# Designed miniproteins, single chains, continued (2): the designs that were tried, part 107

Each design is a single chain, and the fold is of that chain. pLDDT is the mean over its residues in the fold that is shown.

## One batch from the design tools (miniprotein)

Design m7702
Fold by ESMFold2-Fast:
Structure m7702 (fold): chain A 66 residues (1-66)
Amino acid sequence: SAAAEAAARAAREAAERGRAAALQYKDNPGSFATAQHGADAGERGYRVAAETGDAAASNALTDSGG
């Protein structure tokens, strides 16, 4: 569905932003670990929302990701 596709895209973009942020802090272990964990948590949340196919969840993800 369009909602599931939007959620999946938001999850991908969030993961890519998290990866880029983590790379900026690769020489600072504390900041690197924090950015990496944040990205993982966000991706898991978006994946769950996409799996349920909830339109309200899709709207929340778009609002949070944009």
Scores: mean pLDDT 59

Design m7703
Fold by ESMFold2-Fast:
Structure m7703 (fold): chain A 89 residues (1-89)
Amino acid sequence: MKEELERILADLEAGWRKVGPLTPEQRAILEETRAEGERILKEYNEKLKQSKDPAEKKAIEREATVRFMALVLDAIGRLIELELQRKRE
């Protein structure tokens, strides 16, 4: 999951090169997203260590993945909004 977070953020940054360079504000959003993502992953890693049932582990992983994707999508929305504000005038 930590590797998956880094991969998603790296892919987002690489894809954003077609839009242009990230502003300091957009970089701050990505850093906030990394920090929050790491907190979520740490919480769910603890839950996974306490679970012994494979079905329960899958449910925990699914919940973590959904929260993680919601966090990333929110960050993308914030990046897009800032970019549109820059190009509006």
Scores: mean pLDDT 78

Design m7704
Fold by ESMFold2-Fast:
Structure m7704 (fold): chain A 67 residues (1-67)
Amino acid sequence: LLDSYSPAAQAEVPRLRAVAEDPSLTYGSAPLTPAQIAELERLARELGLAYAVVPFDPPLFLAGHPA
């Protein structure tokens, strides 16, 4: 999947990984907030990534191309 991303998107993968692995976002006692999802969507849009927000509880952010 990563190898099918644009070069610009691939260059930003470490930043997206750092966000995903941030303990305050993924480990904390609260699920992803709408504000956090909006920030991830904005970042993915700026990077030209295909993304989807899955309506789950808690909501899941998926970046990549459709399965």
Scores: mean pLDDT 53

Design m7705
Fold by ESMFold2-Fast:
Structure m7705 (fold): chain A 68 residues (1-68)
Amino acid sequence: MDAATKAEIADTAHEFKEDLKITIDRKDGKLTITYTVTGDTVSKSGTIESESSTAYAPRSLSVEVKAV
């Protein structure tokens, strides 16, 4: 997917925030981010898992939400 299409999808998800649901679950040292984007013409969900060997610093967390 090219950068322009990726940015357009992100803008669409941002515009319809009420149709965007994000759940962050931290269990047994694993961080699981589940996202769901729902609209009249699109319905997409996914899961992003990240495992770290050590505890995360409580300072900065940056996540990118992608539709489709």
Scores: mean pLDDT 49

Design m7706
Fold by ESMFold2-Fast:
Structure m7706 (fold): chain A 88 residues (1-88)
Amino acid sequence: SMEDLLAAGRHIGEAYRIAEEEGAKEAVEYLKKAGKHLVLYITSGDRAALEEAIEYVEKALEAAEEEGAKEMSRHLREALEHLKRAQE
């Protein structure tokens, strides 16, 4: 749903803000890619773009969890829940 996509976008944005503040360069790059693919999905309806957005959020979450970045990880888990609901 659009509600799920907007919620995912908000959580991705918060995770991106935290990643930039903390200098988490790997997470920043994954989240830039996730955001670009999410916008592509919203504008084109290309489901492959939604799948790519999910994959990049998962990669960002893996990096965040490895570094013990709890707040960033919380936002990324919320983003994934909303993206997966939008997929189904």
Scores: mean pLDDT 88

Design m7707
Fold by ESMFold2-Fast:
Structure m7707 (fold): chain A 81 residues (1-81)
Amino acid sequence: MSREEVLALAREGLRLAREGRREYERLKADPDAPGSEFAAAGLRQIGGGTSGWIAKKRAEELGDEEAVRLAREAMRIAGAK
């Protein structure tokens, strides 16, 4: 992957992780929220973490500190409670 592709993957992973976590927290406030929506939010958060993990490995190989930073944040959010 190019530096631009790695940075894009790290940004996308972070976006997915943040969206998944935000949706999960929003659904927790809704007593009528279906379990399927919680599952979808959780899968999006996990997907963000996976993209972050791949991006981090590639970013470290390229020495792209910004991509490493974004990828680490995506992984942190995916592993957050």
Scores: mean pLDDT 80

Design m7708
Fold by ESMFold2-Fast:
Parts: structure tokens; sequence; C-alpha cells
Structure m7708 (fold): chain A 75 residues (1-75)
């Protein structure tokens, strides 16, 4: 859980620095949905929202960190 929140926070910071205000708002909403789904035990749903945040970041390292953090939830 903590690793997913950290990866999502890093991705949101990247979108804030390099993306538009509109992209940041979309990424923030998706990140909140991912965290809420994970808290409910809906890990597959959390992974889908988290992947969308990674895509919005456009950063391959952040996409990888999000995938790794989400895989930890599925164990």
Amino acid sequence: MEELEKALSEALLHVAEHGSEEKYREALELAEKAVNAAKKGNYEEALEYARKVGELSGNEELKKRIEEAAEELLK
C-alpha cells in the first residue's frame, strides 16, 4: 500500500512539473481512485487506475515503479 502511494505521488509530481493543469487534475482523480480501490481490497481495479496515472506521466521509470508497487498488492 505505502509503495503504491509513494509511486503515485512521484508520478503526480512529474505530471505537475511537465504536464498541463488538465492532465494533473485527471492524474490526481485516477490516483485517488487507485488508492481507494486498494483500500477496499479491489487490487485489480487499483492496478488499472494506477496504470493510467503512469501513462499520463509519460515516464517509463514511473510506469515501472507503479507496476512493481501494484504487483506487491496482488501477492
Scores: mean pLDDT 80

Design m7709
Fold by ESMFold2-Fast:
Structure m7709 (fold): chain A 68 residues (1-68)
Amino acid sequence: TTVKVLSETEILIEGEDEVKVEGDVEVVEKTENLILLRTAPGAKVTISSEGGTVEVNPSEEVGKTYEI
């Protein structure tokens, strides 16, 4: 599963695995293999999949990609 930080408030999750998202987030768009999230400004988000867990700080990590 790929987690991409698109902006200070937007995260894109791509993959076939079931994911759990925890934090102050809104699901903007969801398809079979894609979830677009919008966070509150400065919010941290925890994303868990079959391969692991990552904590994302979008305001500090714009353009970063994680593999889990």
Scores: mean pLDDT 81

Design m7710
Fold by ESMFold2-Fast:
Structure m7710 (fold): chain A 69 residues (1-69)
Amino acid sequence: SQEEKLAAAKAELDAAARAATGDARQRAETLVSKAHEILVRRADEFSDEARLELGAHVAALVRSLGVPT
């Protein structure tokens, strides 16, 4: 289901944020790389609503890493 795919993608983003090392910018770059994989390379797996929610989740994670958005 879209709900299961969305939850799995959010978990992958959360894991990438937790595993990221270096300064705030380097951590944000790691997260953005994972976001690009999910939202661009795997975009066909997600509805427009799910993509919007994933985009918001990425923005929240970037803020949590101390990088202003």
Scores: mean pLDDT 81

Design m7711
Fold by ESMFold2-Fast:
Structure m7711 (fold): chain A 89 residues (1-89)
Amino acid sequence: MKDELAEKVEEILDKAIEESESEEVKRILRETKAAVTNAIELGNYELAKEIVEELMEEAIKKAKEAGDEKSVEAVERAKKEILELIEKA
């Protein structure tokens, strides 16, 4: 169960990274991926949610500063999907 959740979260974040145009946004998403998957593997779902909320919001901010609306949409979608998956776990 934990491994499947981590794999799905990684898939969602990898897609958001591919859809993002800003290197700064991609960097934040890669950091989010490492931190969130580690928290999930440790069974700390509360920490995983906090990481998603904080780092994904920072990525959205950076995307908006760059004028990259595609990254904004991709990150907002990924954030919602990841939070829904963690809540169901």
Scores: mean pLDDT 83

Design m7712
Fold by ESMFold2-Fast:
Parts: sequence; structure tokens; C-alpha cells
Structure m7712 (fold): chain A 62 residues (1-62)
Amino acid sequence: SGLADAIAIAERHLAEAERRYTELQKQLAENPSPDLQAELERVRGDIEKYRAILAELRAQQA
């Protein structure tokens, strides 16, 4: 179903964002920069966004 596909896509995007967040934390530990910190905050926002989307999509399955 379209809903199941949307959930799968959102789960993949969340996993990708979480992976990017971990990589940015490693980069910041090696070479701290304001640009990397700003990118980390943007990716954190993406994680929160996809978690909210997943909660809404999963509620529709009930």
C-alpha cells in the first residue's frame, strides 16, 4: 500500500540522517568548525522531522 511505502521511505531517510549525524560528530571531534556545527543542527532537525512523520504515518495504520 502507499502508506506502507511511505513508512519504508521515511524509515530509510531517518536511518540516513542518523548515520550522517554520527559522521558529523566524528568530523567535529577532529576539526571543530562553525559550519560543521550548523550542519549537525540541520541534520538533528531532519531526524526530529522524520520521527514526527513516522509517528503520524504509523498512527494512520491503526
Scores: mean pLDDT 88

Design m7713
Fold by ESMFold2-Fast:
Structure m7713 (fold): chain A 100 residues (1-100)
Amino acid sequence: MKSIEELAEEILRLIEELIKMAEKLGKFDLAEQLRKKQEKIRELVAKKEYEKAAELALEIAKDVALWAAQDESLSEEEREEIKKLIDKISELAEKILELV
């Protein structure tokens, strides 16, 4: 089983993948918002505030899910890829909350 630190590091990697997808799709404002939240999660992890880091990761997943549902320019393949990333972020964040 992964440590809380390894789970948090994996969440940060998945957020980086979401940022890259947002940039690829020309959603630069979304990418910038995700970078700011990613940096906040890094700060919380450095302070060992893992519960707050996990809660912020869940907020990111919800915000991205809402955006993807409303954006008619997304292909079904792009929606499925985004869904896989946010579902994994949510899974890992919930796992951190169970360990704290």
Scores: mean pLDDT 86

Design m7714
Fold by ESMFold2-Fast:
Structure m7714 (fold): chain A 79 residues (1-79)
Amino acid sequence: MDVATARAALAEALEAVEEAKKTGDIEKAIRSLENALAALRANDAPEAVIELVERALKAVKEGDLDTAIELLREALALL
């Protein structure tokens, strides 16, 4: 697994969700999370990390940005 690529994708997704909380740009947050999931799957990231990011994407789609931020922070801590 390329941990640097996976970590960068997760960091960008976290930043996008934090920005969405300030600006309301949920679409950008969703795209960043989908890109992060693709990068994690392509790099054989641990299933636990993938599952946390999938839950974060669901939370963003449901408007729960705080839960998404916490899940993404947990995913980054596992890398």
Scores: mean pLDDT 82

Design m7715
Fold by ESMFold2-Fast:
Structure m7715 (fold): chain A 58 residues (1-58)
Amino acid sequence: SSLEKQAASYQLLAKQLGITLNSFSKTFFGIEVADGANPEQNTLLKMAAANEQLKKEA
């Protein structure tokens, strides 16, 4: 599956839950939103990569 597609899904899920991306990433993935260039997209891609890693370990 495309990491970009997964990143978009996480963004939509956070919005649907009515929480910030930072809260969502910290709570479910332990990933803090990066500062600097495009921090939201970088965080979403890291979350997608972490999810793919978990699927490989399961």
Scores: mean pLDDT 66

Design m7716
Fold by ESMFold2-Fast:
Structure m7716 (fold): chain A 84 residues (1-84)
Amino acid sequence: SLVELLNELIEALINQDGVKAAELLTKILGEPVDILSGKDLSPAQQAALQAAMDAKGIAPVNPDKPLTVEDLTVALAKKYNIQP
């Protein structure tokens, strides 16, 4: 389910596992992401994730800052009641 994928994504982001996060983002977004980017999300991957989050009504914790891994985990946890 989407909730299970989001839970796994939050855990991957908390653990700074960029490879696992990219794999899960591919499943959530339905399009390939560069899994070889390693531990960091590329700007394109961040933009795609932000668009998907916006479509689901998920807002970043701090809209005045660039999106961080921590901001992503908190925003997802808040929306879906998942412990970060």
Scores: mean pLDDT 56

Design m7717
Fold by ESMFold2-Fast:
Structure m7717 (fold): chain A 85 residues (1-85)
Amino acid sequence: VPKEELEREINAGISLISSSVANLSSKKLKSLGTPENLQASELFSQASKKFQQSADAYLQGKVEEGKKLEQQGLALMQQGDAIVS
């Protein structure tokens, strides 16, 4: 159904944007080189991978799996933020 396809594509697009943001944050923190920033960088890198997997799941029609992976990505970002805040 075109409406359901559009909704999955929008969700995949949002997850890809989140993946890109997490990846850029990871690279910036890694460049700063403190132990805390290196730990946060690794968490943001893992979040980026989870958001990429979420996008792939949405594009495959696996909506529940996509939501779960997105939630995992958000949790990893929150853990990274807590270390550097």
Scores: mean pLDDT 86

Design m7718
Fold by ESMFold2-Fast:
Structure m7718 (fold): chain A 81 residues (1-81)
Amino acid sequence: ELDELRARYEQTVAEIKKIFDEAEKKLKELDPYTYKAITNPLQKQLFIYYYMKVNDPEKYKRFQELLKEARELKAKIDELE
């Protein structure tokens, strides 16, 4: 069902956003100067990823799996459309 795939995609994206936002908040609290110094959005995203990887490697692996799942769900939705 297309609607079921869309619901799963939205839920997966919401979980990804929650994990990323929590990691970004912790990084801002722990290292505000480095966070402020990184002005490029892609570099800032990569720094947040690095922070997750070193401080919570299991959560980072879950985050990567969720990103993969979201891409696969999006591909299935696009195929069925």
Scores: mean pLDDT 81

Design m7719
Fold by ESMFold2-Fast:
Structure m7719 (fold): chain A 84 residues (1-84)
Amino acid sequence: SSLEKAKETIDKLIEEIKKNLSKMSEEERIEEAKIAGLVIAEKLEELGIEPEQKKELLEYAVKKLREIGMSEKEIKAFIEAFEE
């Protein structure tokens, strides 16, 4: 389903961030968070995700970013980039 593909995209992008997190400066982590937010937002639009599901997927992604140890500053950068 489109929702499953959306979650897979989120999981893959966040996994790549997690792998490189210890190698990045704070500024690089903020930029990666912004890029991830933009890429996920574009993918959700491509998949035809409804606005209500978009909010749930944002919450899902934010939870995942916290779980990998991203800071609230980095998460805010992600959210800002995700919101069109």
Scores: mean pLDDT 85

Design m7720
Fold by ESMFold2-Fast:
Structure m7720 (fold): chain A 60 residues (1-60)
Amino acid sequence: SATEEEIERIEREVLALYLREDYEAALALLDQKIAETTDPELIATLRRGRASLEAAARAA
């Protein structure tokens, strides 16, 4: 689906930033994508990803 394709694109961009330890940019990207969409499935998925990433960044 278009939603699944968008999630995969965002996850690839976030993963690239995460692997560079650029947590601030990764969190900002997720916040931007959440703000740009009205798709509840996409919002829910990105919000869960953001929470996991924020926890990982705090542990780093």
Scores: mean pLDDT 84

Design m7721
Fold by ESMFold2-Fast:
Structure m7721 (fold): chain A 64 residues (1-64)
Amino acid sequence: MTPEELAERVRELVDAGLSKRRAAEIVAREGLAAGVPQSDIVRAIAEALGLSRGTATRIVREAL
């Protein structure tokens, strides 16, 4: 699973009607389970949803 795939996945979930937070939590768990580095997950979520790096880091941490 690539960071680009994570970014597309989070956008897809938001477009399907999920909140940004819920979509980010789901994708963070999927990325962590697939062995993607936490820094890449944080960056992909932040860029895809227009969040700060700090906010994305908090979501990824809470997904653990």
Scores: mean pLDDT 83

Design m7722
Fold by ESMFold2-Fast:
Structure m7722 (fold): chain A 59 residues (1-59)
Amino acid sequence: MASTLITAGIIGGYDASKEYGVDLKKGIANGEEAGREMARQGITDPKKAYEAGYKAGLA
């Protein structure tokens, strides 16, 4: 489950980085951390992790 959330966050950050032309490595790293944070909070929904990663990837 934690692995699934981390992966969803990474994909979200990647998609945001590609869509807006921002630094891909930064977007992936931010998405990964967002996914890890969601897992730490006990959130199990990969869709929420993806959305969090996407938002983090825009930063």
Scores: mean pLDDT 77

Design m7723
Fold by ESMFold2-Fast:
Structure m7723 (fold): chain A 107 residues (1-107)
Amino acid sequence: SMAEAEKLWEELIKLLEEFKKKAGEAINNNDKEKLIKILEEFKEKVEELLGEVDPEGTEKMVELLDEAIKEIEKAKSKEEIQKIMQELMEKLIGLLAETRERLKEQA
């Protein structure tokens, strides 16, 4: 139903906002290992919430997160990490918008 789609979307937005806050704190603290853990936890939660509902969008988001983790592991500066995270967020927002449109069509 549309009400169920909107509730799922609200949960996704809250998850994304919490992710942004935690990632920002890890970056400010120069805690690369914690940032990677935050990305891995976000990936697991996305798979849990969307894996059955939007498998195509979920797969794309997981691939994007895995690539970002690899790039962060190789990054040598805070500025490189900030650039990786900015590009990740822009792409994630785009994929989530596509997921939202698919959820509306299923409602």
Scores: mean pLDDT 86

Design m7724
Fold by ESMFold2-Fast:
Structure m7724 (fold): chain A 97 residues (1-97)
Amino acid sequence: SLTDELLELGRRILPQILERAREAARRAGVDERVAYTVVSHYLPTIIGMLQQLSEEDTVRALASLILVTAQRMGLEVSREQAEALAREIVRAVREAL
């Protein structure tokens, strides 16, 4: 099924996306734990978004998810930082696909 394919693909690219997300978080001034949590929990969802939505809509949705995740962890992240991190994660996922 498409879901099984997305889960398998997510598992396969996870290590490389985590590395790029951590580097992107460091550049954006975002705690690497936020990048780790978002990518480790939502990578299949991000891949699915890229199949259904435009790149810009995926970046916007992912930025909102980053902000919510940071808030739940008690960490302060601006929208600009979240968008910068989201854009780099989306780029990394697109390059891995």
Scores: mean pLDDT 87

Design m7725
Fold by ESMFold2-Fast:
Structure m7725 (fold): chain A 72 residues (1-72)
Amino acid sequence: MSYELSERAQKLVSELSAQTSGSTAEVYAKIAEKLAEQDKRAEPYAKIAKDPSMSVGGRRMAVYAAASIVAS
């Protein structure tokens, strides 16, 4: 399943990614936390992005869902 991100959501993820350092998993977790701080509706996706049992692809989808909520 592919999320088509709006231009605004793509820009938001790119800007947050540029401000964040660490492994791919750590970057996704930190981006999702920052998105949840902007919009509480993104909190469940931040939990998924921080879940160590979740695949990297699953965490990426959680970040995309959170960004779509914040950018909507």
Scores: mean pLDDT 76

Design m7726
Fold by ESMFold2-Fast:
Structure m7726 (fold): chain A 87 residues (1-87)
Amino acid sequence: MEERIKKIVEEIKKLKENGVPDSTLRDLLGSLVRAAEGLGDREQINKDIEKVAKKLGFSEEIIKEILNLTPEELRKLAERLAELLGG
């Protein structure tokens, strides 16, 4: 559980260090929050997550990890991403 989130967060940190726009990371954050809270169509939200993650340069393996997260894990990932964007 913790290792999966840590791996994803480390990939996000690398992307931020490589100059990925904060706007694209905010798009990912919004989709993760919607998924965690069950807001809207989950199938469409999953497609939005996959599309944004592909634009960010995530591997297919990392994208599958994100899509397989529980709502609780998605919320924790969203909190970590918000922290990275706010600091």
Scores: mean pLDDT 79

Design m7727
Fold by ESMFold2-Fast:
Structure m7727 (fold): chain A 69 residues (1-69)
Amino acid sequence: SMEEIEALAEVFTSHGVPEELARTMAEFIVLVELRPGQGRSLLALTDVPEEKWEPLAEALDAYLAERLA
C-alpha cells in the first residue's frame, strides 16, 4: 500500500537516505517482498548507485528484522 511505502521511506530518510531514493527503495521492498540479507544482491539489479547500498542495506536489515519479528 502507499502508506506502507511512505512509512518505509521515512525509515530510510531517518538514516540519511535522500527522499526520492528512499521512496524508490520502499517501493522495491514492498513489491518484491525483500527478506533480510537479500538487499545488496537485489540492489545490483536496480539503478540505485552503489555508494548508497551500504546505508540502504543496513537500514533494510533493521526494518525487515522489526517487520518480520
Scores: mean pLDDT 67

Design m7728
Fold by ESMFold2-Fast:
Structure m7728 (fold): chain A 70 residues (1-70)
Amino acid sequence: MNVEALIAHLSHPDPTTRGLAAHMLGALGEAARAAVEPLIRVIEEDPDPRVREVARQALAAIDPSALARV
């Protein structure tokens, strides 16, 4: 699974695609550290509250200390 491709999908126009990308990044855990700042942006800026919640869960799985910043 390509972390860079999943990060790119966080900007997809379809909220379902963004949510799936966030979920998959969370499933990768520490290996998806490059997604920390992109996920923080999703949590703060995404118009879909469901996508924001999945991104928050993904951030907690990747770096729980970064979750304290949102």
Scores: mean pLDDT 84

Design m7729
Fold by ESMFold2-Fast:
Structure m7729 (fold): chain A 75 residues (1-75)
Amino acid sequence: MSVEERIEKALKIAKELGVEESADEYVEAMEKGDKKKALEQLAKTGEKMIEKGADEKTIQEFGELATKAGLEKFA
């Protein structure tokens, strides 16, 4: 799975939970190569997912997709 495919799947999860804006900030940071900002926005998105009542499994899936995308992008 490519970095782009992982990001698209993560964004789909965020959109379904109504936290798309926060996930978009993560994608912007990834595109700019700002690893620190990407990690900060990823954490913020996860917190917002919890606030929206997301299942633990959904949060784990989002985190895994986004983390693997970051590892592949930044190594």
Scores: mean pLDDT 76

Design m7730
Fold by ESMFold2-Fast:
Structure m7730 (fold): chain A 86 residues (1-86)
Amino acid sequence: SGTLTVTVKLIPHEPVEKGTPVEVTALDRDLRVVATAKGKVDENLEVTATFTGLTPGETYSVVAKAYDPKTGKIVGSGAAQGTAVA
């Protein structure tokens, strides 16, 4: 099975602090959700996620959404792309 490690830069819509929770979603070429991961925003406004069980050699789109834990609203978002490795 394939593994993909991606770092996603978040674009803040509101002030985003280190430790803000992030949902990270991997999408296949047809924009179907194939995996999800949870992370937290780091000091650089980035989140790193590792997905396993993917198809080696396939390219995946990755979407990250940072949530305010007090309101549940999206406060930042970002996207990346990567190819899974064996």
Scores: mean pLDDT 86

Design m7731
Fold by ESMFold2-Fast:
Structure m7731 (fold): chain A 91 residues (1-91)
Amino acid sequence: KREETIKKMLEEIEKLEKVDPEKARELRFELLIVIASEEAYQAELAGAPNEEVIRIHEENLEKLLAEDPSLSEEEKKEILERFRKAVEEER
């Protein structure tokens, strides 16, 4: 479940912050991608095509990043590029 995935990622981030802050940062970026997936997940359950599911996920991620004042423009770009790369290489 999405909530369980987010909880596990948060626990791992806390653990990594004390040992490897750089890995913790990378995992925080992955967490943002997961958080943005909720509407896309609902669309997938409703039988939407994979291309539509991906588009919904990207749109929600872009919105989430735009609304986060703690992220730099460079960090927002990096997160979006990570998402797009993962989609391209998923299969």
Scores: mean pLDDT 78

Design m7732
Fold by ESMFold2-Fast:
Structure m7732 (fold): chain A 70 residues (1-70)
Amino acid sequence: GELDEKTRKAGAEAARLARERARQLEEETGKEAEIRTVQHSRYEGEIIVTAGEKKVVIRGDGRTGEVTVS
């Protein structure tokens, strides 16, 4: 359905951003990036990227199609 399609698209965008942020953090810190995924619901999840002392959290919500980076 439309919600499942939006969720899939949001998840793909979050994964793309996680890969980009992992590369950036590795370049900034000289440390290998660790990636952790957390699924909060059928439509909401987080990808947590850490390298050294730096952390980036990417949140996706398939209901709204929103993907945020913090």
Scores: mean pLDDT 82

Design m7733
Fold by ESMFold2-Fast:
Structure m7733 (fold): chain A 89 residues (1-89)
Amino acid sequence: DLEEEIRRAIEEVNKALEGKSLEELEEFREQLERQREALDRVEAQPLARLSELTGESPETIRRRLARERRLLDAMLEVVREKIEELKKE
């Protein structure tokens, strides 16, 4: 269940970021943004080529990339919210 995976990812990120400084949170945000950019580069490739390289069907690759994107976006949202809260007070 993707929603359960997203909830677990959010919980793990929240736990991992407990007690971290603003600088550490911004470094983590930059790392996740780099992972997002890497994912965008993979998604820019033709599905047929990715299927040939991985041995997965184009449909399987499309679903996997969509899931990875949603998880990464959810984690980025959590980190950005924590950064905003720390910047305020």
Scores: mean pLDDT 81

Design m7734
Fold by ESMFold2-Fast:
Structure m7734 (fold): chain A 61 residues (1-61)
Amino acid sequence: DPREQRAKERREIGEKNFPLLLERALKEGKITPEQAKALEEMAKNSETDEQLEENLKNLPV
């Protein structure tokens, strides 16, 4: 199904780009190393993009 394939690709891209976004934010001084580690742990435990986004909203960033 095109919708299922698109959702899977979006999820893969999100998971792939998330570490890069964290690294960039850390380098730019937008987040602390502690926050970056917490975000990585949340991303590893998140099964969907929706859960990941919800977890990000709850972080003091």
Scores: mean pLDDT 65

Design m7735
Fold by ESMFold2-Fast:
Structure m7735 (fold): chain A 79 residues (1-79)
Amino acid sequence: RPLSEEEVRKVYELMGLSEEEQEKLREARRRGEEEGRREAEALGLDPERVEALAALGGYRGELEFLDELDEERERKKKE
């Protein structure tokens, strides 16, 4: 089950993300969902499976963005 927008926002707040970072993460999720949906539709999957793959694409986009943020924060810790 994909997280709702409100649940996603709550998780981001718990992770200490700024509003700007939260907006970028939301965009990454939306982009991943759109790509996953397009790919699933190209494969001729039923609507339920299309939405499932869209959700997985969104989750993938979120993880990639968080990994980039973690790398940036590690670089900023070095003086």
Scores: mean pLDDT 73

Design m7736
Fold by ESMFold2-Fast:
Structure m7736 (fold): chain A 78 residues (1-78)
Amino acid sequence: MDLLNLASELFQRLRDGQISEEEGIELARERSPDEKTLKFLLESVKLGVEVRRMREAGEPSSRIGEVAVKMMNKALDL
């Protein structure tokens, strides 16, 4: 599976409340061949959880996008 597609799927499923944070962490661990991939996927899980919280709090899409970009850039620096 392509890493970016898996990261996107985990982010979307967590953002939309389709899976729990614990389920997302388990999927990241199951699908990660190495520590670098695991760290990247765990940051995608964290991003999905944070975006969901911001959406439920009524944050504007521009603010959610700003936070998402900052978190994604941090993940890519790993």
Scores: mean pLDDT 78

Design m7737
Fold by ESMFold2-Fast:
Structure m7737 (fold): chain A 64 residues (1-64)
Amino acid sequence: GAGEAAGAALRAAGEGRASAEEVAAALEAYLEEHPDSEVARLLLARVRAGGEAAARALGRELFG
């Protein structure tokens, strides 16, 4: 589902295999189905603010 896709995108970004744009798109798709998800909203905000470096750091924090 969208949550699995968002998790996979973050993991891939932590490994240097996905862009910040790909992570943001996956989190936006998740939020369309789960608009009340505070965690997804905070993750998306951090990726938008920090770009590739933030996406990589979050992927490593959550999956590394």
Scores: mean pLDDT 85

Design m7738
Fold by ESMFold2-Fast:
Structure m7738 (fold): chain A 80 residues (1-80)
Amino acid sequence: MEKERIEIGADRIVEYLKENGGKALSAAELAEKSSVSVGTINRILDELVKKGLVERKVVPDPRDPSRRVTLYSITEKGKA
């Protein structure tokens, strides 16, 4: 996996989360918006969470409230 690709994807994810007013988004939505594969997006998100720029949250699935989905939102550190 290219570092260039990870950094471009990470920057785009952070900017998109900022532009979206800090709203929490799924990995699939972020992959679609950043034009990155789902496999690549998960690695980028893990790195961003480790850096404290993005926060991982588990919430009920809008389609089925008995299920949980993982959403990601920007942190105060990520907004700076």
Scores: mean pLDDT 73

